# Ledger of designs, part 77: designed miniproteins, single chains, continued (5)

Each design is a single chain, and the fold is of that chain. pLDDT is the mean over its residues in the fold that is shown.

## One batch from the design tools (miniprotein)

Design m18668
Fold by ESMFold2-Fast:
Structure m18668 (fold): chain A 64 residues (1-64)
Amino acid sequence: MDEQLARDAEISQLVAELVREKRYDEIRERIEAETDPEVRETLERMVTVAKNGLAESAAQRAAR
């Protein structure tokens, strides 16, 4: 249980960092290299969430 939560947290942090640095090509390559469609869907979802968070943060900075 704890090991799975730790791995999910690490993957989520990695995806968020890559999105923040706008390294979208690396994110895409990682998704395309994944052969498990369930894992691929999870990665795509994490990228979408991270992109939405980044866009919200940028909008808040622009408003200040």
Scores: mean pLDDT 66

Design m18669
Fold by ESMFold2-Fast:
Structure m18669 (fold): chain A 96 residues (1-96)
Amino acid sequence: MKTIPEIVDEALKLAEEAGMPQELIDKLREVGEIVKRLAEKVDNNEPLTDEDKADFLRAQELLEEIYREALKRGHQKVADAIEKVALYLLFLYSMA
């Protein structure tokens, strides 16, 4: 089973291999940082703050943008990887 970092790193690799714009790759890296930080808080049984909830919404907005752009460009494997990251982010929020 892939860890949270591995799911994000796989999505980044697929986006880079597909030749997605650097702006979208940078946004995906921002999502990766948010996901890793939120996962660490959940693993440590730390409650999510209002700032953490704002970062969660930011990560969702970025993932939705990247997902739409991947689909528009015909990069289904990238879109599937982004969906996995988004589902994991929702799971983390449900556990907090």
Scores: mean pLDDT 82

Design m18670
Fold by ESMFold2-Fast:
Structure m18670 (fold): chain A 86 residues (1-86)
Amino acid sequence: SGAPVSPLTEEAEREAMEAIRVSKTREGVILGTAAALLATGAGFNEWLALNNEKLTPEQKEQLLREADEDARRAIELAREAIRIGE
């Protein structure tokens, strides 16, 4: 159940949720939440690329590139959230 996700997007979601869970500061929780939202958006773009038959191959490739970029950014934000969440 849920949208299909790449291993990178799955890692982004896990790291974002961990950042929210371990953060002791409001700032850390806010940044961890931003990471989680970005990871969710990456998963949605992957789902669209795989399931929307109206998209051209070029549009699908663009969505997958954006998902990869967003997942990587989410991991960066999650790791920063852990650092400031001390």
Scores: mean pLDDT 85

Design m18671
Fold by ESMFold2-Fast:
Structure m18671 (fold): chain A 97 residues (1-97)
Amino acid sequence: MLKEIAEVYRKIADILKNGGKKEELIEAIERLIKLVAEKHGKEMEEEEIRKKAKELVEEMLEIIEKEKLDLNEIAEKLYELADALEKGKSLTEYAEE
């Protein structure tokens, strides 16, 4: 499961770094939500996942535009998170380093 979540983070980073389409970002976030829900034993309907993914992507893009965040820097952070997850580090252990 952690390797699958790491692969999705890498995909999101690739989309942000290479200027991919909004649709591709929505699909990647949908997969991330589904994997996280499955890890916690939660059943979510595909329509609910799709709505949540669209809302999150729109919110993220609005914040990036308003704050003028560097998409390359965000991508680098996502690659680091993906590597940490693949190595079996918890997100809390990584955040405290």
Scores: mean pLDDT 75

Design m18672
Fold by ESMFold2-Fast:
Structure m18672 (fold): chain A 69 residues (1-69)
Amino acid sequence: AAPSVSTGHKLSEKQKLALIKAVSESMKNGDSKEKTKEKVEKALLEAGMPKDVAEKLAENAANSVTLTQ
């Protein structure tokens, strides 16, 4: 079977969906990097991610959106 153990910031399905939804909504709305980061962090926290990991992933997602825009 494919490796499914996840430690060190890998996303569960719930967390992955929360991340995708938050990024998609932010991109659709045309949010700034700061707003994108805030939305993604909130969504990940609500999906049960630790705050430090959620903040890191939210920053990375916001940076990725900024580079694409």
Scores: mean pLDDT 72

Design m18673
Fold by ESMFold2-Fast:
Structure m18673 (fold): chain A 84 residues (1-84)
Amino acid sequence: DVQEALANRRAQERAALAKKIAELEETYRMAADVSERMAMEAENQLTIARADSAFSLSGSEEERERILKEMEHEQERIKEEARG
């Protein structure tokens, strides 16, 4: 069934992105124990990976634009927090 095959492919893509996000979350935790700079970089990568995951689930251009804006706001927040 074509619909079942497409659903399976989307599930695999989501699983791969979820694994990447989990790995980045672990990296962020480890980096936070070592260096604030490394933690910030890991948090930025995690933010991008989460946006990629949300993007793959989006069904509209408006939703994608919202995801990008939320990602940019989160990246700005991370930079501002790093400054104190």
Scores: mean pLDDT 76

Design m18674
Fold by ESMFold2-Fast:
Structure m18674 (fold): chain A 67 residues (1-67)
Amino acid sequence: MKLSVEDVLAASTEEVEEWVKKAAGESLEVVDALTAAAVARKDAELGYTEEGLERAREAVEEANKLL
């Protein structure tokens, strides 16, 4: 699965938690990747600025490397 910055920014906290729950039956690496995406979403919410979007992009890219 590959996540986009737009998917992370548009997702609710509940949607991100569902992604993590679905990965709980898979490898720990997938769980870690989805957790990183959840953190990126929260960072973007706190700082919906150019800097916040850049940090969200980096976290999503790291998560996608593990997925």
Scores: mean pLDDT 62

Design m18675
Fold by ESMFold2-Fast:
Structure m18675 (fold): chain A 81 residues (1-81)
Amino acid sequence: MEVPKEIPYSVLGGAAFASEEDLEIFLKEARTNETVMFTLRSTKGDPVLAVAESKEEMLKAVEELERRGNGPLHFTKEPTK
């Protein structure tokens, strides 16, 4: 699948997600509802741009990724402006 050039490819293989499949599942769920953009940061890796349908969905995804050993993650809601 092709990703817009303006989105870092670290999103596809970034250390913030345990695997590319985990990222795809996350994005699939986000697409079913209102889209909200977030930036994920790992203490061990590069920042990752992520999309979520809600803050609650985002938090659950982050917790699952941390549980799988992806390390502590921080997310920040991306400002619309």
Scores: mean pLDDT 45

Design m18676
Fold by ESMFold2-Fast:
Parts: C-alpha cells; sequence; structure tokens
Structure m18676 (fold): chain A 86 residues (1-86)
C-alpha cells in the first residue's frame, strides 16, 4: 500500500471533512448510499494503513453523517456493518 500521510489520524480527519461536505450537499441520500460512502472511506484507509478505521473514530463518523443527512445512526451503522462483511 502507498502511504500518503505520516499520520493516519490526519488522513482520516481530511477524508471525514470531505465526506461530510459531500453529504451536506446531498441530504436526500438514502441510508444505504451513506453507508456505502462510509465503506469507501474504510476501504481507502485499510489500503493505505493495512488496518481498519478505529472503532471510536468510526462511531464519530457515523454520528456526524447521521446528523448531516437527518437519518438514524443505528440504521447507517447496520448497513455499514453489512458492507464490512464483504
Amino acid sequence: PIKLLDDPKEYLEKEKKALLELLAKNPDLSVSSVALLLYGLELRYKTLYGESIPEEEREKLIKEASKVVGKDPEEIRKEYEEFLKL
């Protein structure tokens, strides 16, 4: 894997900000679409660092995304966990 940043936390913060801005422009996105976008970030993070997004950071991301799109964080989490099984 190619390492783009020395600090995985800095990478995650930048990606999270970009994702939340995308969600703010598209608040009508379905729960499944939001979960798929979160899964895309998980795949990129794992490719760069060889490990999954820390659970604490994942939980924050789900909660922030749910607030932006006005969807239930539990529904987003369930869809996201199903993608993680792939």
Scores: mean pLDDT 80

Design m18677
Fold by ESMFold2-Fast:
Structure m18677 (fold): chain A 74 residues (1-74)
Amino acid sequence: GAQTIVTIGNEEYTFKNGREAGEYAVEKNPEKVWITGAGEKAIGDAAQVLHDAGYRTVGMLGESDDTTTLIMEK
């Protein structure tokens, strides 16, 4: 499966999928988080978990390595 990276402040954490990445981000409860992943499922799964926890999408960036970074805030 596509790996998904959670960035909170200056720290990065790697997960097997967007759901696990989103669950970890919710547990850490940051005001702002960046989720980087390959493909719509990884980003969509992370976004859904974070939206269910009260986060909103504030940006999406295409990265040079063909991944997408989703930016979410409370």
Scores: mean pLDDT 84

Design m18678
Fold by ESMFold2-Fast:
Structure m18678 (fold): chain A 94 residues (1-94)
Amino acid sequence: SELQKILQEELDFFNELAGNVEKMSVEELIEKLRERAEWLRSKGLEDLAEKVEHMIELIEEMKEKGEPEKRIKLFAEMSLSTLSIDLTVRIKSL
């Protein structure tokens, strides 16, 4: 299935990103997530783009509230893990 291949590619992307969160700034993380959300919308994967955009919104809110970078990064890792679980369920449901 072409959809299965696309979802697997996204799962691989989010797993790689989660593994690299500690190595990047919060600003770099937001930029990477925004670029991916725009790409997902361009491919018609609007619901998945929406989930990524919501994650960005929460990260930006934490940053505005002055949350420590370590807490923002932990939240991002947890959110990416939740997204990976959702993607795994979608793939297995195909």
Scores: mean pLDDT 84

Design m18679
Fold by ESMFold2-Fast:
Structure m18679 (fold): chain A 72 residues (1-72)
Amino acid sequence: LTAGAYIETRAEGAPATVEDTELAERIKKRLEELGIEVRNIKVLVAADTSEAEKEAIAEAVVRGYEVAAERE
């Protein structure tokens, strides 16, 4: 399974999104630890996104790829 993702977290009327390379690297590392091949993940989040929200996003993305791998 190959993963390349564009993830944008933006509420209606939110400020411009910013690229979060640290969050992208965290997601990539977690997927690679699960044996999922990861190419390039680009994550854009609202500037006011909290660390707790970023962690929830990472967990949701990783879970989604795990479920996809199990259903092959």
Scores: mean pLDDT 66

Design m18680
Fold by ESMFold2-Fast:
Structure m18680 (fold): chain A 83 residues (1-83)
Amino acid sequence: MEAVEYLRKGSELLREDGSPRMERLGETVEEAARLAEQGKLDQARETAGGIIESARKLLPESKDPAKVEEAIKYIEKGKKLIE
């Protein structure tokens, strides 16, 4: 599923930031991808939305804000595809 691929790319980019909080968000994105694979689309969409909000709030604490913004764009694309 293309949505899962976008969510996993977002997860990878958040983990590459190297901050513990961004790595934790990356783990949660992978959980959203797993929910989407299981057909739990409503839960996956809500989880992805929460991650986007959290990542934006944590941008000032990131080691690489540009990388985190790129991650958010991938997560947004994944979320839209599971509508």
Scores: mean pLDDT 83

Design m18681
Fold by ESMFold2-Fast:
Structure m18681 (fold): chain A 79 residues (1-79)
Amino acid sequence: MSLDELLRAAVDIVVANGGEISADELVAALRERGVVSDEEAELLREALRALLEERGVEKLTADEAVEAVRRAVEKLEEK
């Protein structure tokens, strides 16, 4: 998986969704585009939920989605 491709896809999805997106919607859209596997999607969903809980918000902006995706990819590369 290309980190740059994944980050660009995440930003495009958030913008298309009006600038904010839920963790489940973002992960589903990334899977539909084929940029993440099922295993990667589950790890990404975990990272997105953790970021939402940390910030006390229900939806991610583009910047927050980029940060969450980056964290999830780092966690994937450690395994």
Scores: mean pLDDT 77

Design m18682
Fold by ESMFold2-Fast:
Structure m18682 (fold): chain A 85 residues (1-85)
Amino acid sequence: MKEIAEEVLKLVAEKTPEGYRRAMLLLVNAISESKTVEELDEVLETTKQVIAALKAQNTEESAQYAKSLETLANMIEERKKELEE
């Protein structure tokens, strides 16, 4: 899953609406394909890194995507709890 983190961070570094949308879609797909707590942890860590990068850009668009990803991160954490023994 290192490849997804690198690709998503490159997309948000473009600082374009298309880059932000593609990054969101990749993260949503990674969550949907995750079947274990470990896979969800990897996606959650990537999501947190992307949120930090978006907040650092200090634009209205990046702030809106950061908020959407914060909601997504909460959903990942809840799904992890459901899968934990």
Scores: mean pLDDT 80

Design m18683
Fold by ESMFold2-Fast:
Structure m18683 (fold): chain A 66 residues (1-66)
Amino acid sequence: SEEGMEEIYREVPLALGLMWYGFAKTLKDLKEQAEAYEEAARIARPVDPVFSEELLRKAQELREKA
């Protein structure tokens, strides 16, 4: 069903993005944390561009502190 495919295309990337976001929070190295936020943002971008831009801002702040 097309409805089922649309749900998968939205929910799977969002879940993967949230997993990377959660992983980023466990990292103590600022550069590694920034890279994890950037990956979360890349994955989430097509389904949640606002969340993606927030993650990119957090990554930029971490890179400036590293």
Scores: mean pLDDT 75

Design m18684
Fold by ESMFold2-Fast:
Structure m18684 (fold): chain A 62 residues (1-62)
Amino acid sequence: ALEEAREAAARLPGEGGRLALEGVRAFEAGDTATATRLLALGGLVSGRYEAAEEAMRALARV
């Protein structure tokens, strides 16, 4: 699930990808609220909502 989340986040371009990867790191640190916020923001900034949603779903399976 974490590997799937990282792969999905890595598909977001530019600043959105950076935010999404920080979201995955936040989840690894146990901060699920920050993870959800950063993944959603990454999708918004990059316009890649499908990839951001996939990353969020992968984290929800952990």
Scores: mean pLDDT 74

Design m18685
Fold by ESMFold2-Fast:
Structure m18685 (fold): chain A 100 residues (1-100)
Amino acid sequence: SMLEAFRRAAEENREEAEELAERAEAGDPEAERRARQLGARVLLRALAEYVGLPFEEPLSEELKEKLIEAVEKEAEEKKGKEAGEKARKKVEELIRLAEE
């Protein structure tokens, strides 16, 4: 499931995420930026696993497009066209955040 893929990716990065969160709460803007990037990368890795695509960083343009299309299709098949459109936008946002 998507939740299981996410939990696995999050656990692998838990210590870094906790350190960045603590520093961001203390007012470190660089830690806040890095925490957003890490969160986006964790979600992208989980989504890639969920839709059966390889995850290699940095993401190639081909992999980005395949990931966007696969996630949109999966969401559309389960919850309809509006859910697919929302999923596409979310993946595009995650890619943008990961590349900041």
Scores: mean pLDDT 81

Design m18686
Fold by ESMFold2-Fast:
Structure m18686 (fold): chain A 91 residues (1-91)
Amino acid sequence: MSLSVESHPDGTVTATAVSNEPDIVALSVVIRVDGKIVKTSALVPAGTPAVVTAQFAPNTTVTVLAYAGTRDGGVIVGELAAELEVTLKPL
């Protein structure tokens, strides 16, 4: 799996995760600020990018988390697969 984060001068943050592993049936990306979930991507299967975009104030520290879901006994189990922390620069 890959997780990438792009930040723009206007405070826009775009996070993208993708996995081509055939056992992953659900992939999502979550943005957290101060330990609170602010935005979540749609759930996507392997081979489809999960994308989330949100805009934040300058000097905001955002944590981006990618969760990968696999099938276990007929249940989809999601695990934290990647984490990145980004602090937005002042204007």
Scores: mean pLDDT 76

Design m18687
Fold by ESMFold2-Fast:
Structure m18687 (fold): chain A 64 residues (1-64)
Amino acid sequence: SGVGAPESPDGVVLFRAVEATPEQSRRLVAENQAFLRELQAQRDAGITLPPGTVVERELPRRTV
């Protein structure tokens, strides 16, 4: 944080939509759900990612 000009206190999570097989989609969904559950629990407790943090995750597209 700056001494007189604080920017956003929150980090961000960037999801990129990727095409995946059903098996790969299951793995990606399970991993992303576990990650999001932990982030949600931390946010519910008032804990956010460090400012300026960007986390990139892959998210499977729905093919229906």
Scores: mean pLDDT 67

Design m18688
Fold by ESMFold2-Fast:
Structure m18688 (fold): chain A 66 residues (1-66)
Amino acid sequence: MEEEKEKFIEELLKRYKERIPNATDEQLELMKKKIREIVEKIGIENAKRIFDGELTLEQVEELLKK
């Protein structure tokens, strides 16, 4: 389970870096932290739905407040 979470976080960070190749180390660390917080709060399955665009930004904010 931990290995699956780390793999998911690394996969998304790699995709983020590919989309924004000039991202600073600070931006990458912030993104890593945000992804980890989302996974910890709502689980991997719901986190995938967010990144696949199934949930709106407003719905994501509501989930993170819980």
Scores: mean pLDDT 68

Design m18689
Fold by ESMFold2-Fast:
Structure m18689 (fold): chain A 92 residues (1-92)
Amino acid sequence: SKRDEVLAKIDELVALVENDPSVPDDFKEEFRKMAEALKALIEAGADPETILRAIDSFRRHFLDLAEKYGLDPETVEKIQALLDEIKAIVES
């Protein structure tokens, strides 16, 4: 289902961050909280428009944190690509 595909992609997003040794632990904690909130919204049966707005808010908050913590640009690009994939699944 689309729901299962989106949840699987969010888990992939979390795994990418958790398995990157260049990412600070404080960033990993905040990112995990953000991902848990997005998953909870989807699991609660939020409509596609609400999920799309949540993805946009997630992206904005992620970019602010990435700048604050000095994340590698390649890591930022990979995370943005996964967010684009999640968005495409929700829009399909």
Scores: mean pLDDT 88

Design m18690
Fold by ESMFold2-Fast:
Structure m18690 (fold): chain A 120 residues (1-120)
Amino acid sequence: SFKDLVDRAIAVEKGLLSLMSDEEMKKKLEEAIARYEEIGKEEDEKRGMERFLEEEEELIEFVEEKIENTDDPSEHVELKLYLEEEIELLKRAAEEFPEFKERLEELIERLKELLKKIEA
């Protein structure tokens, strides 16, 4: 269900937050968790998914900027963990919400390109 997706997103971000040492990333993950908790209250699945995709886009944009601005190997390990966990979250969402599959797969491809950039 959409509620299960949101609960999974919150669990993923809380798990990542526990592993992060970068204060900017911690703050952004805490903000994302709070927004997912609000999104999970949406009763209309289509509207809920639209809001979920908007928050995913914002978090991905933050991570893209973070990758451009850091050469710290420890921060790269943390960003790689974020990218791998988010790819798996969105892959499951694409299977469960076929109406949004194309948009979710576009975000997955974007995350995969960021992962290649860290590994280069």
Scores: mean pLDDT 87

Design m18691
Fold by ESMFold2-Fast:
Structure m18691 (fold): chain A 68 residues (1-68)
Amino acid sequence: TPRQQQAFQQVKQRVDQQIQQQGYSLTPDQVHELAVREVQRVADQWGLSDDETAQVLAQVLAWIDQQL
């Protein structure tokens, strides 16, 4: 959905910025923890349903797995 896609893009941008600021020194586990926190923050701010939140998280984690 458009809302889920926009939420994914916002989370992706924030996670990417934080990874860059840390000089890519974060472990895969730390990156996953960061992603979960950012998804939860966006979900809370945008009022996403549990299902929408789960779908956005799945997309973010899949993207991270491709980066690592």
Scores: mean pLDDT 77

Design m18692
Fold by ESMFold2-Fast:
Structure m18692 (fold): chain A 75 residues (1-75)
Amino acid sequence: FDETEFRTVQQQLDDIVSRTGLSVTDIDLAAVGKSLSPAAVAKLEEAGITEEELQELASKYYALDLANAVDRALA
């Protein structure tokens, strides 16, 4: 498990959430590549973040989180 990469992605995602006020549901939708609501997209635009950037970070975070959960379950 790449703990350094996970920490970096987690910090980037936390910064986005802090700046935009996006909900867990919005992050979940982004992680699976689904379109966000117009309200969520507007919040991203105000923060200078694209929907594609959020999708990339959220999907990467979820992939790393799953890898960490599997690693811990096998330990």
Scores: mean pLDDT 76

Design m18693
Fold by ESMFold2-Fast:
Structure m18693 (fold): chain A 64 residues (1-64)
Amino acid sequence: MDLEQAALEAARLAAEQNLSLGDLDGMYRRALVAGQAELFLREVIRVGSPEQQAWARERLAALE
């Protein structure tokens, strides 16, 4: 399984469907288990809604 590709596709799906922050948190937790949390958050910052981008920036700052 390409975990990197899966994380990117999850972030893009969240942006396309304007998923809730609760759904994003669920995806983020899966990305954490897969070791792809930073990649997932960076892609959300690139393609997500303003609300999703703000959420992702807070999570990324907490990881760094």
Scores: mean pLDDT 84

Design m18694
Fold by ESMFold2-Fast:
Structure m18694 (fold): chain A 92 residues (1-92)
Amino acid sequence: APVPVDFVGAGEESAEVRAARARLREALAARGLEVQAPLVIEDPTPEGQRLLTAGMLGAAEAAEAGLPLDEVLGRGGDGMRAERERLEAAAA
């Protein structure tokens, strides 16, 4: 299937963002859940795309493990925070 046109940022969406979104959509669909707008990137920068990728992968892993939705959202937030801290450490 073609990449969804739900990318709200300017510029090119990376293959990593597309793969992470596809994985999260599949994990949520397996649970009968619809993918919502909060999973779409607003920051088209490489850094913004890396943060979103980390968040979606964390959420996908939690969803695949059958964790509750609150935990899935928490794992997404934790993934984004860890990647932000990693990017800040690399920039220092």
Scores: mean pLDDT 68

Design m18695
Fold by ESMFold2-Fast:
Structure m18695 (fold): chain A 97 residues (1-97)
Amino acid sequence: MLKEELKRLEEELKKLQEELDKLGKQVKEIDPKAISRMTAVSIEGMSEGKSRDEILEDEARELLKMGIPEDLVKRIVELQRRIFELKERIKKLKEEL
């Protein structure tokens, strides 16, 4: 039972990661520095002890400041949140095995 659930979650994670990669390519076409700047904001937020939601908000604000369209930013934030939640579920499930 757990093995089949784990496989299902890992397949969902793969699909979300592929979708995020496609959106990341669109962001790079608008500004090739956007991803590295977003990463720097994320690292700074982690060093300051910010929550995941606060870091995602800071990342979103930085992308908007760089001229990335609001609809694209919203999709990226939503996918990152879903990927994070799914990774945590997979981790907990693996620890129960």
Scores: mean pLDDT 81

Design m18696
Fold by ESMFold2-Fast:
Structure m18696 (fold): chain A 56 residues (1-56)
Amino acid sequence: GPRLEKAIRMGRGGVEAGRALGDARLEALGQQALDYAKAGNWEKGIAGAQEADALA
């Protein structure tokens, strides 16, 4: 659904941002958020992606 799709996009954005910046912590947080979203846990996916965004 739309929330899960948003969580996947946000998590992927965190991974891409971490890689572009050379920030292993940001990449790892983005990957964790993406993994939660892919497992169907959109709430934890969004929360993790927001935490990653706050560090960027």
Scores: mean pLDDT 77

Design m18697
Fold by ESMFold2-Fast:
Structure m18697 (fold): chain A 73 residues (1-73)
Amino acid sequence: VEKLVKEFEETLREFVRAAERGDAERALELARRADRIFQQIIDLKAPDSVLQKLLQLAGEAARAARPTLEAAL
């Protein structure tokens, strides 16, 4: 579980970096990867406190990426 949590956090950091570069294609790829990792964490029955923290991080990352993703639409 700890390995997946770290992978998820690192994937979100990469997602924000891609968005900051204006790379919408890479940002979307990383968003899909983060979603897959998050589903694996849920399947492993991680505590709700961990899931809440990860959802908060995902929300912050999504807000940071919004301008880049909206420009790609």
Scores: mean pLDDT 77

Design m18698
Fold by ESMFold2-Fast:
Order: structure tokens, then sequence, then C-alpha cells
Structure m18698 (fold): chain A 65 residues (1-65)
């Protein structure tokens, strides 16, 4: 059987102006697919941090074999 990963990411983003936004992402697929998707999200969050955004992230993941 091919291992599957299911990952929920809840992100609370505070803009430099103090506005709060909540985002939820769900990634499901093979380990490689989810790893790539999480990497892309990480790049987006790094760009926001560089712009002065404050980011709080909660990640919940399950791997099914």
Amino acid sequence: ATPRADVDVRIRVETPEGKVEERTYRFSGTLDEVHAAMGALGDELAALREKGYRIEAETRGTVTV
C-alpha cells in the first residue's frame, strides 16, 4: 500500500496594520506530494514575514500506511 498523508494547517495572520486573518489549508496525498505542498506554503509564509506580517501556525498531520 502507498502511504498517505493528510495535513491540516490553520494559520492566523496579523497584518502590519493589526488586521487579523485566519486561513485553513488541507493537504492530502502521497508523502512527497504533501511535502512539496507544505514547502510551497512555507515559502509564502516566509514572504509575508519579510513584509512584517505576524504568523501563528498550527499543524495537525496523520500518516496512514
Scores: mean pLDDT 82

Design m18699
Fold by ESMFold2-Fast:
Structure m18699 (fold): chain A 93 residues (1-93)
Amino acid sequence: SAEGRKYLEATAPLEARLMAALAKYVIAKKLGDKEEAIKYLEEAIRYADELIKTLDDFLSTATDPKVKEEAERARRAAEELRKELEEELEELK
């Protein structure tokens, strides 16, 4: 559907950026680079927040039931991840 395509185009780049930030965080942590780990963890939280906002916008405007269902699922996953990342950030500081 046209709505499904708009959803994909809006969310996929944010998901990719979030995943890249998480990968950098994990690598920095394994290398013992606390400063870089904190930097990429904060970047991952920022992308998670942006993704949640984007998903909330789709949930408020979506008329396609499949888009709404996927956005609800993705929002719960992003919110759970954001909480885990915030907890890890507090442990590193």
Scores: mean pLDDT 89

Design m18700
Fold by ESMFold2-Fast:
Structure m18700 (fold): chain A 64 residues (1-64)
Amino acid sequence: SSEEIRQQLISELEQLKKENPDLDDFNDHANAVIRYVEQNEISEEQAQNILSQLKRLADSLRSK
């Protein structure tokens, strides 16, 4: 269901924030994405794309 997809994505994004607590700008962006997800319907494909993009961003910031 859309609610299950939304809750799973929010949980995964919250975990990603906990793994990167020192990345303030990243956490601000992740919080904005979580707010968007809470207020909008998203497909499973959109959820996978969002999570993938945020993971790549965190990895990029850590690799500097």
Scores: mean pLDDT 84

Design m18701
Fold by ESMFold2-Fast:
Structure m18701 (fold): chain A 84 residues (1-84)
Amino acid sequence: VKCSDKYQHLKLLAEKAYNAGKLAEKNNNTQLACTYYCTAVKLLEACDKNVEVNPNQILEECQKECSSKSPSFYKNRAELLLNS
C-alpha cells in the first residue's frame, strides 16, 4: 500500500489491528478477529487513497459487518494490502 507520510499513522494502526486480529483468532474469538482484520483493511484502503478516517468509527462499522462476514474474508485482504 502506497500512501504519503501524512497518512502513515493509518498504516501503523492497520498493522496493530492486524496483529490484534491474529491474537483474537489464536484465542478462538472469531468475532473479534473479524472486527480487527476488517479495521486493518479499511485503514489500509484509507492510507492508499490518502484520506483521513476516524479509527474508532471504522472499528464500530467493522463490528456490524462481521455479523455477516468470516474472519478469513478480511484476513486475506489485509495480508494482500500489507504486502503491496
Scores: mean pLDDT 80

Design m18702
Fold by ESMFold2-Fast:
Structure m18702 (fold): chain A 65 residues (1-65)
Amino acid sequence: DDLDYLIERIRKTYEKQGKPEEAERDVKRLREAVARLGPDDQHDTEASREIVRITRRLIELDGSS
């Protein structure tokens, strides 16, 4: 499950950086964005941008010192 994998990575990475509150906020937003897209609807620009933002934040925190 790709969503569960991303949630696990967000929690672990954000908690390691001392940001557990941010982790739970972004997990909630990710779940909401994925739910909005549905199985066949890939045209929700807001949901897509939110997923991209969270993914970039995960990469940023994963690459920080």
Scores: mean pLDDT 76

Design m18703
Fold by ESMFold2-Fast:
Structure m18703 (fold): chain A 74 residues (1-74)
Amino acid sequence: MLAVLGRNFYKIDKDGDGVITKEELKEFLKSLGIDLSDEQVEEIIKAIDKDGDGVIDVEEFAAYLQAHAAELVP
């Protein structure tokens, strides 16, 4: 299951910028069957995005998902 997340991260980053917006993150999680509220998605972004740009790096997002996968999937 976790290997699928790593292999498909390039599909989220459609522009190839290596960053993920809040909207792309929410849509990605929804595609995995994880339906989070806007507030929950924003909390995830805030935890990862320490610079406050409103976007996160694919690498940082991957690390966060791996660390918190069990908490996101009930």
Scores: mean pLDDT 64

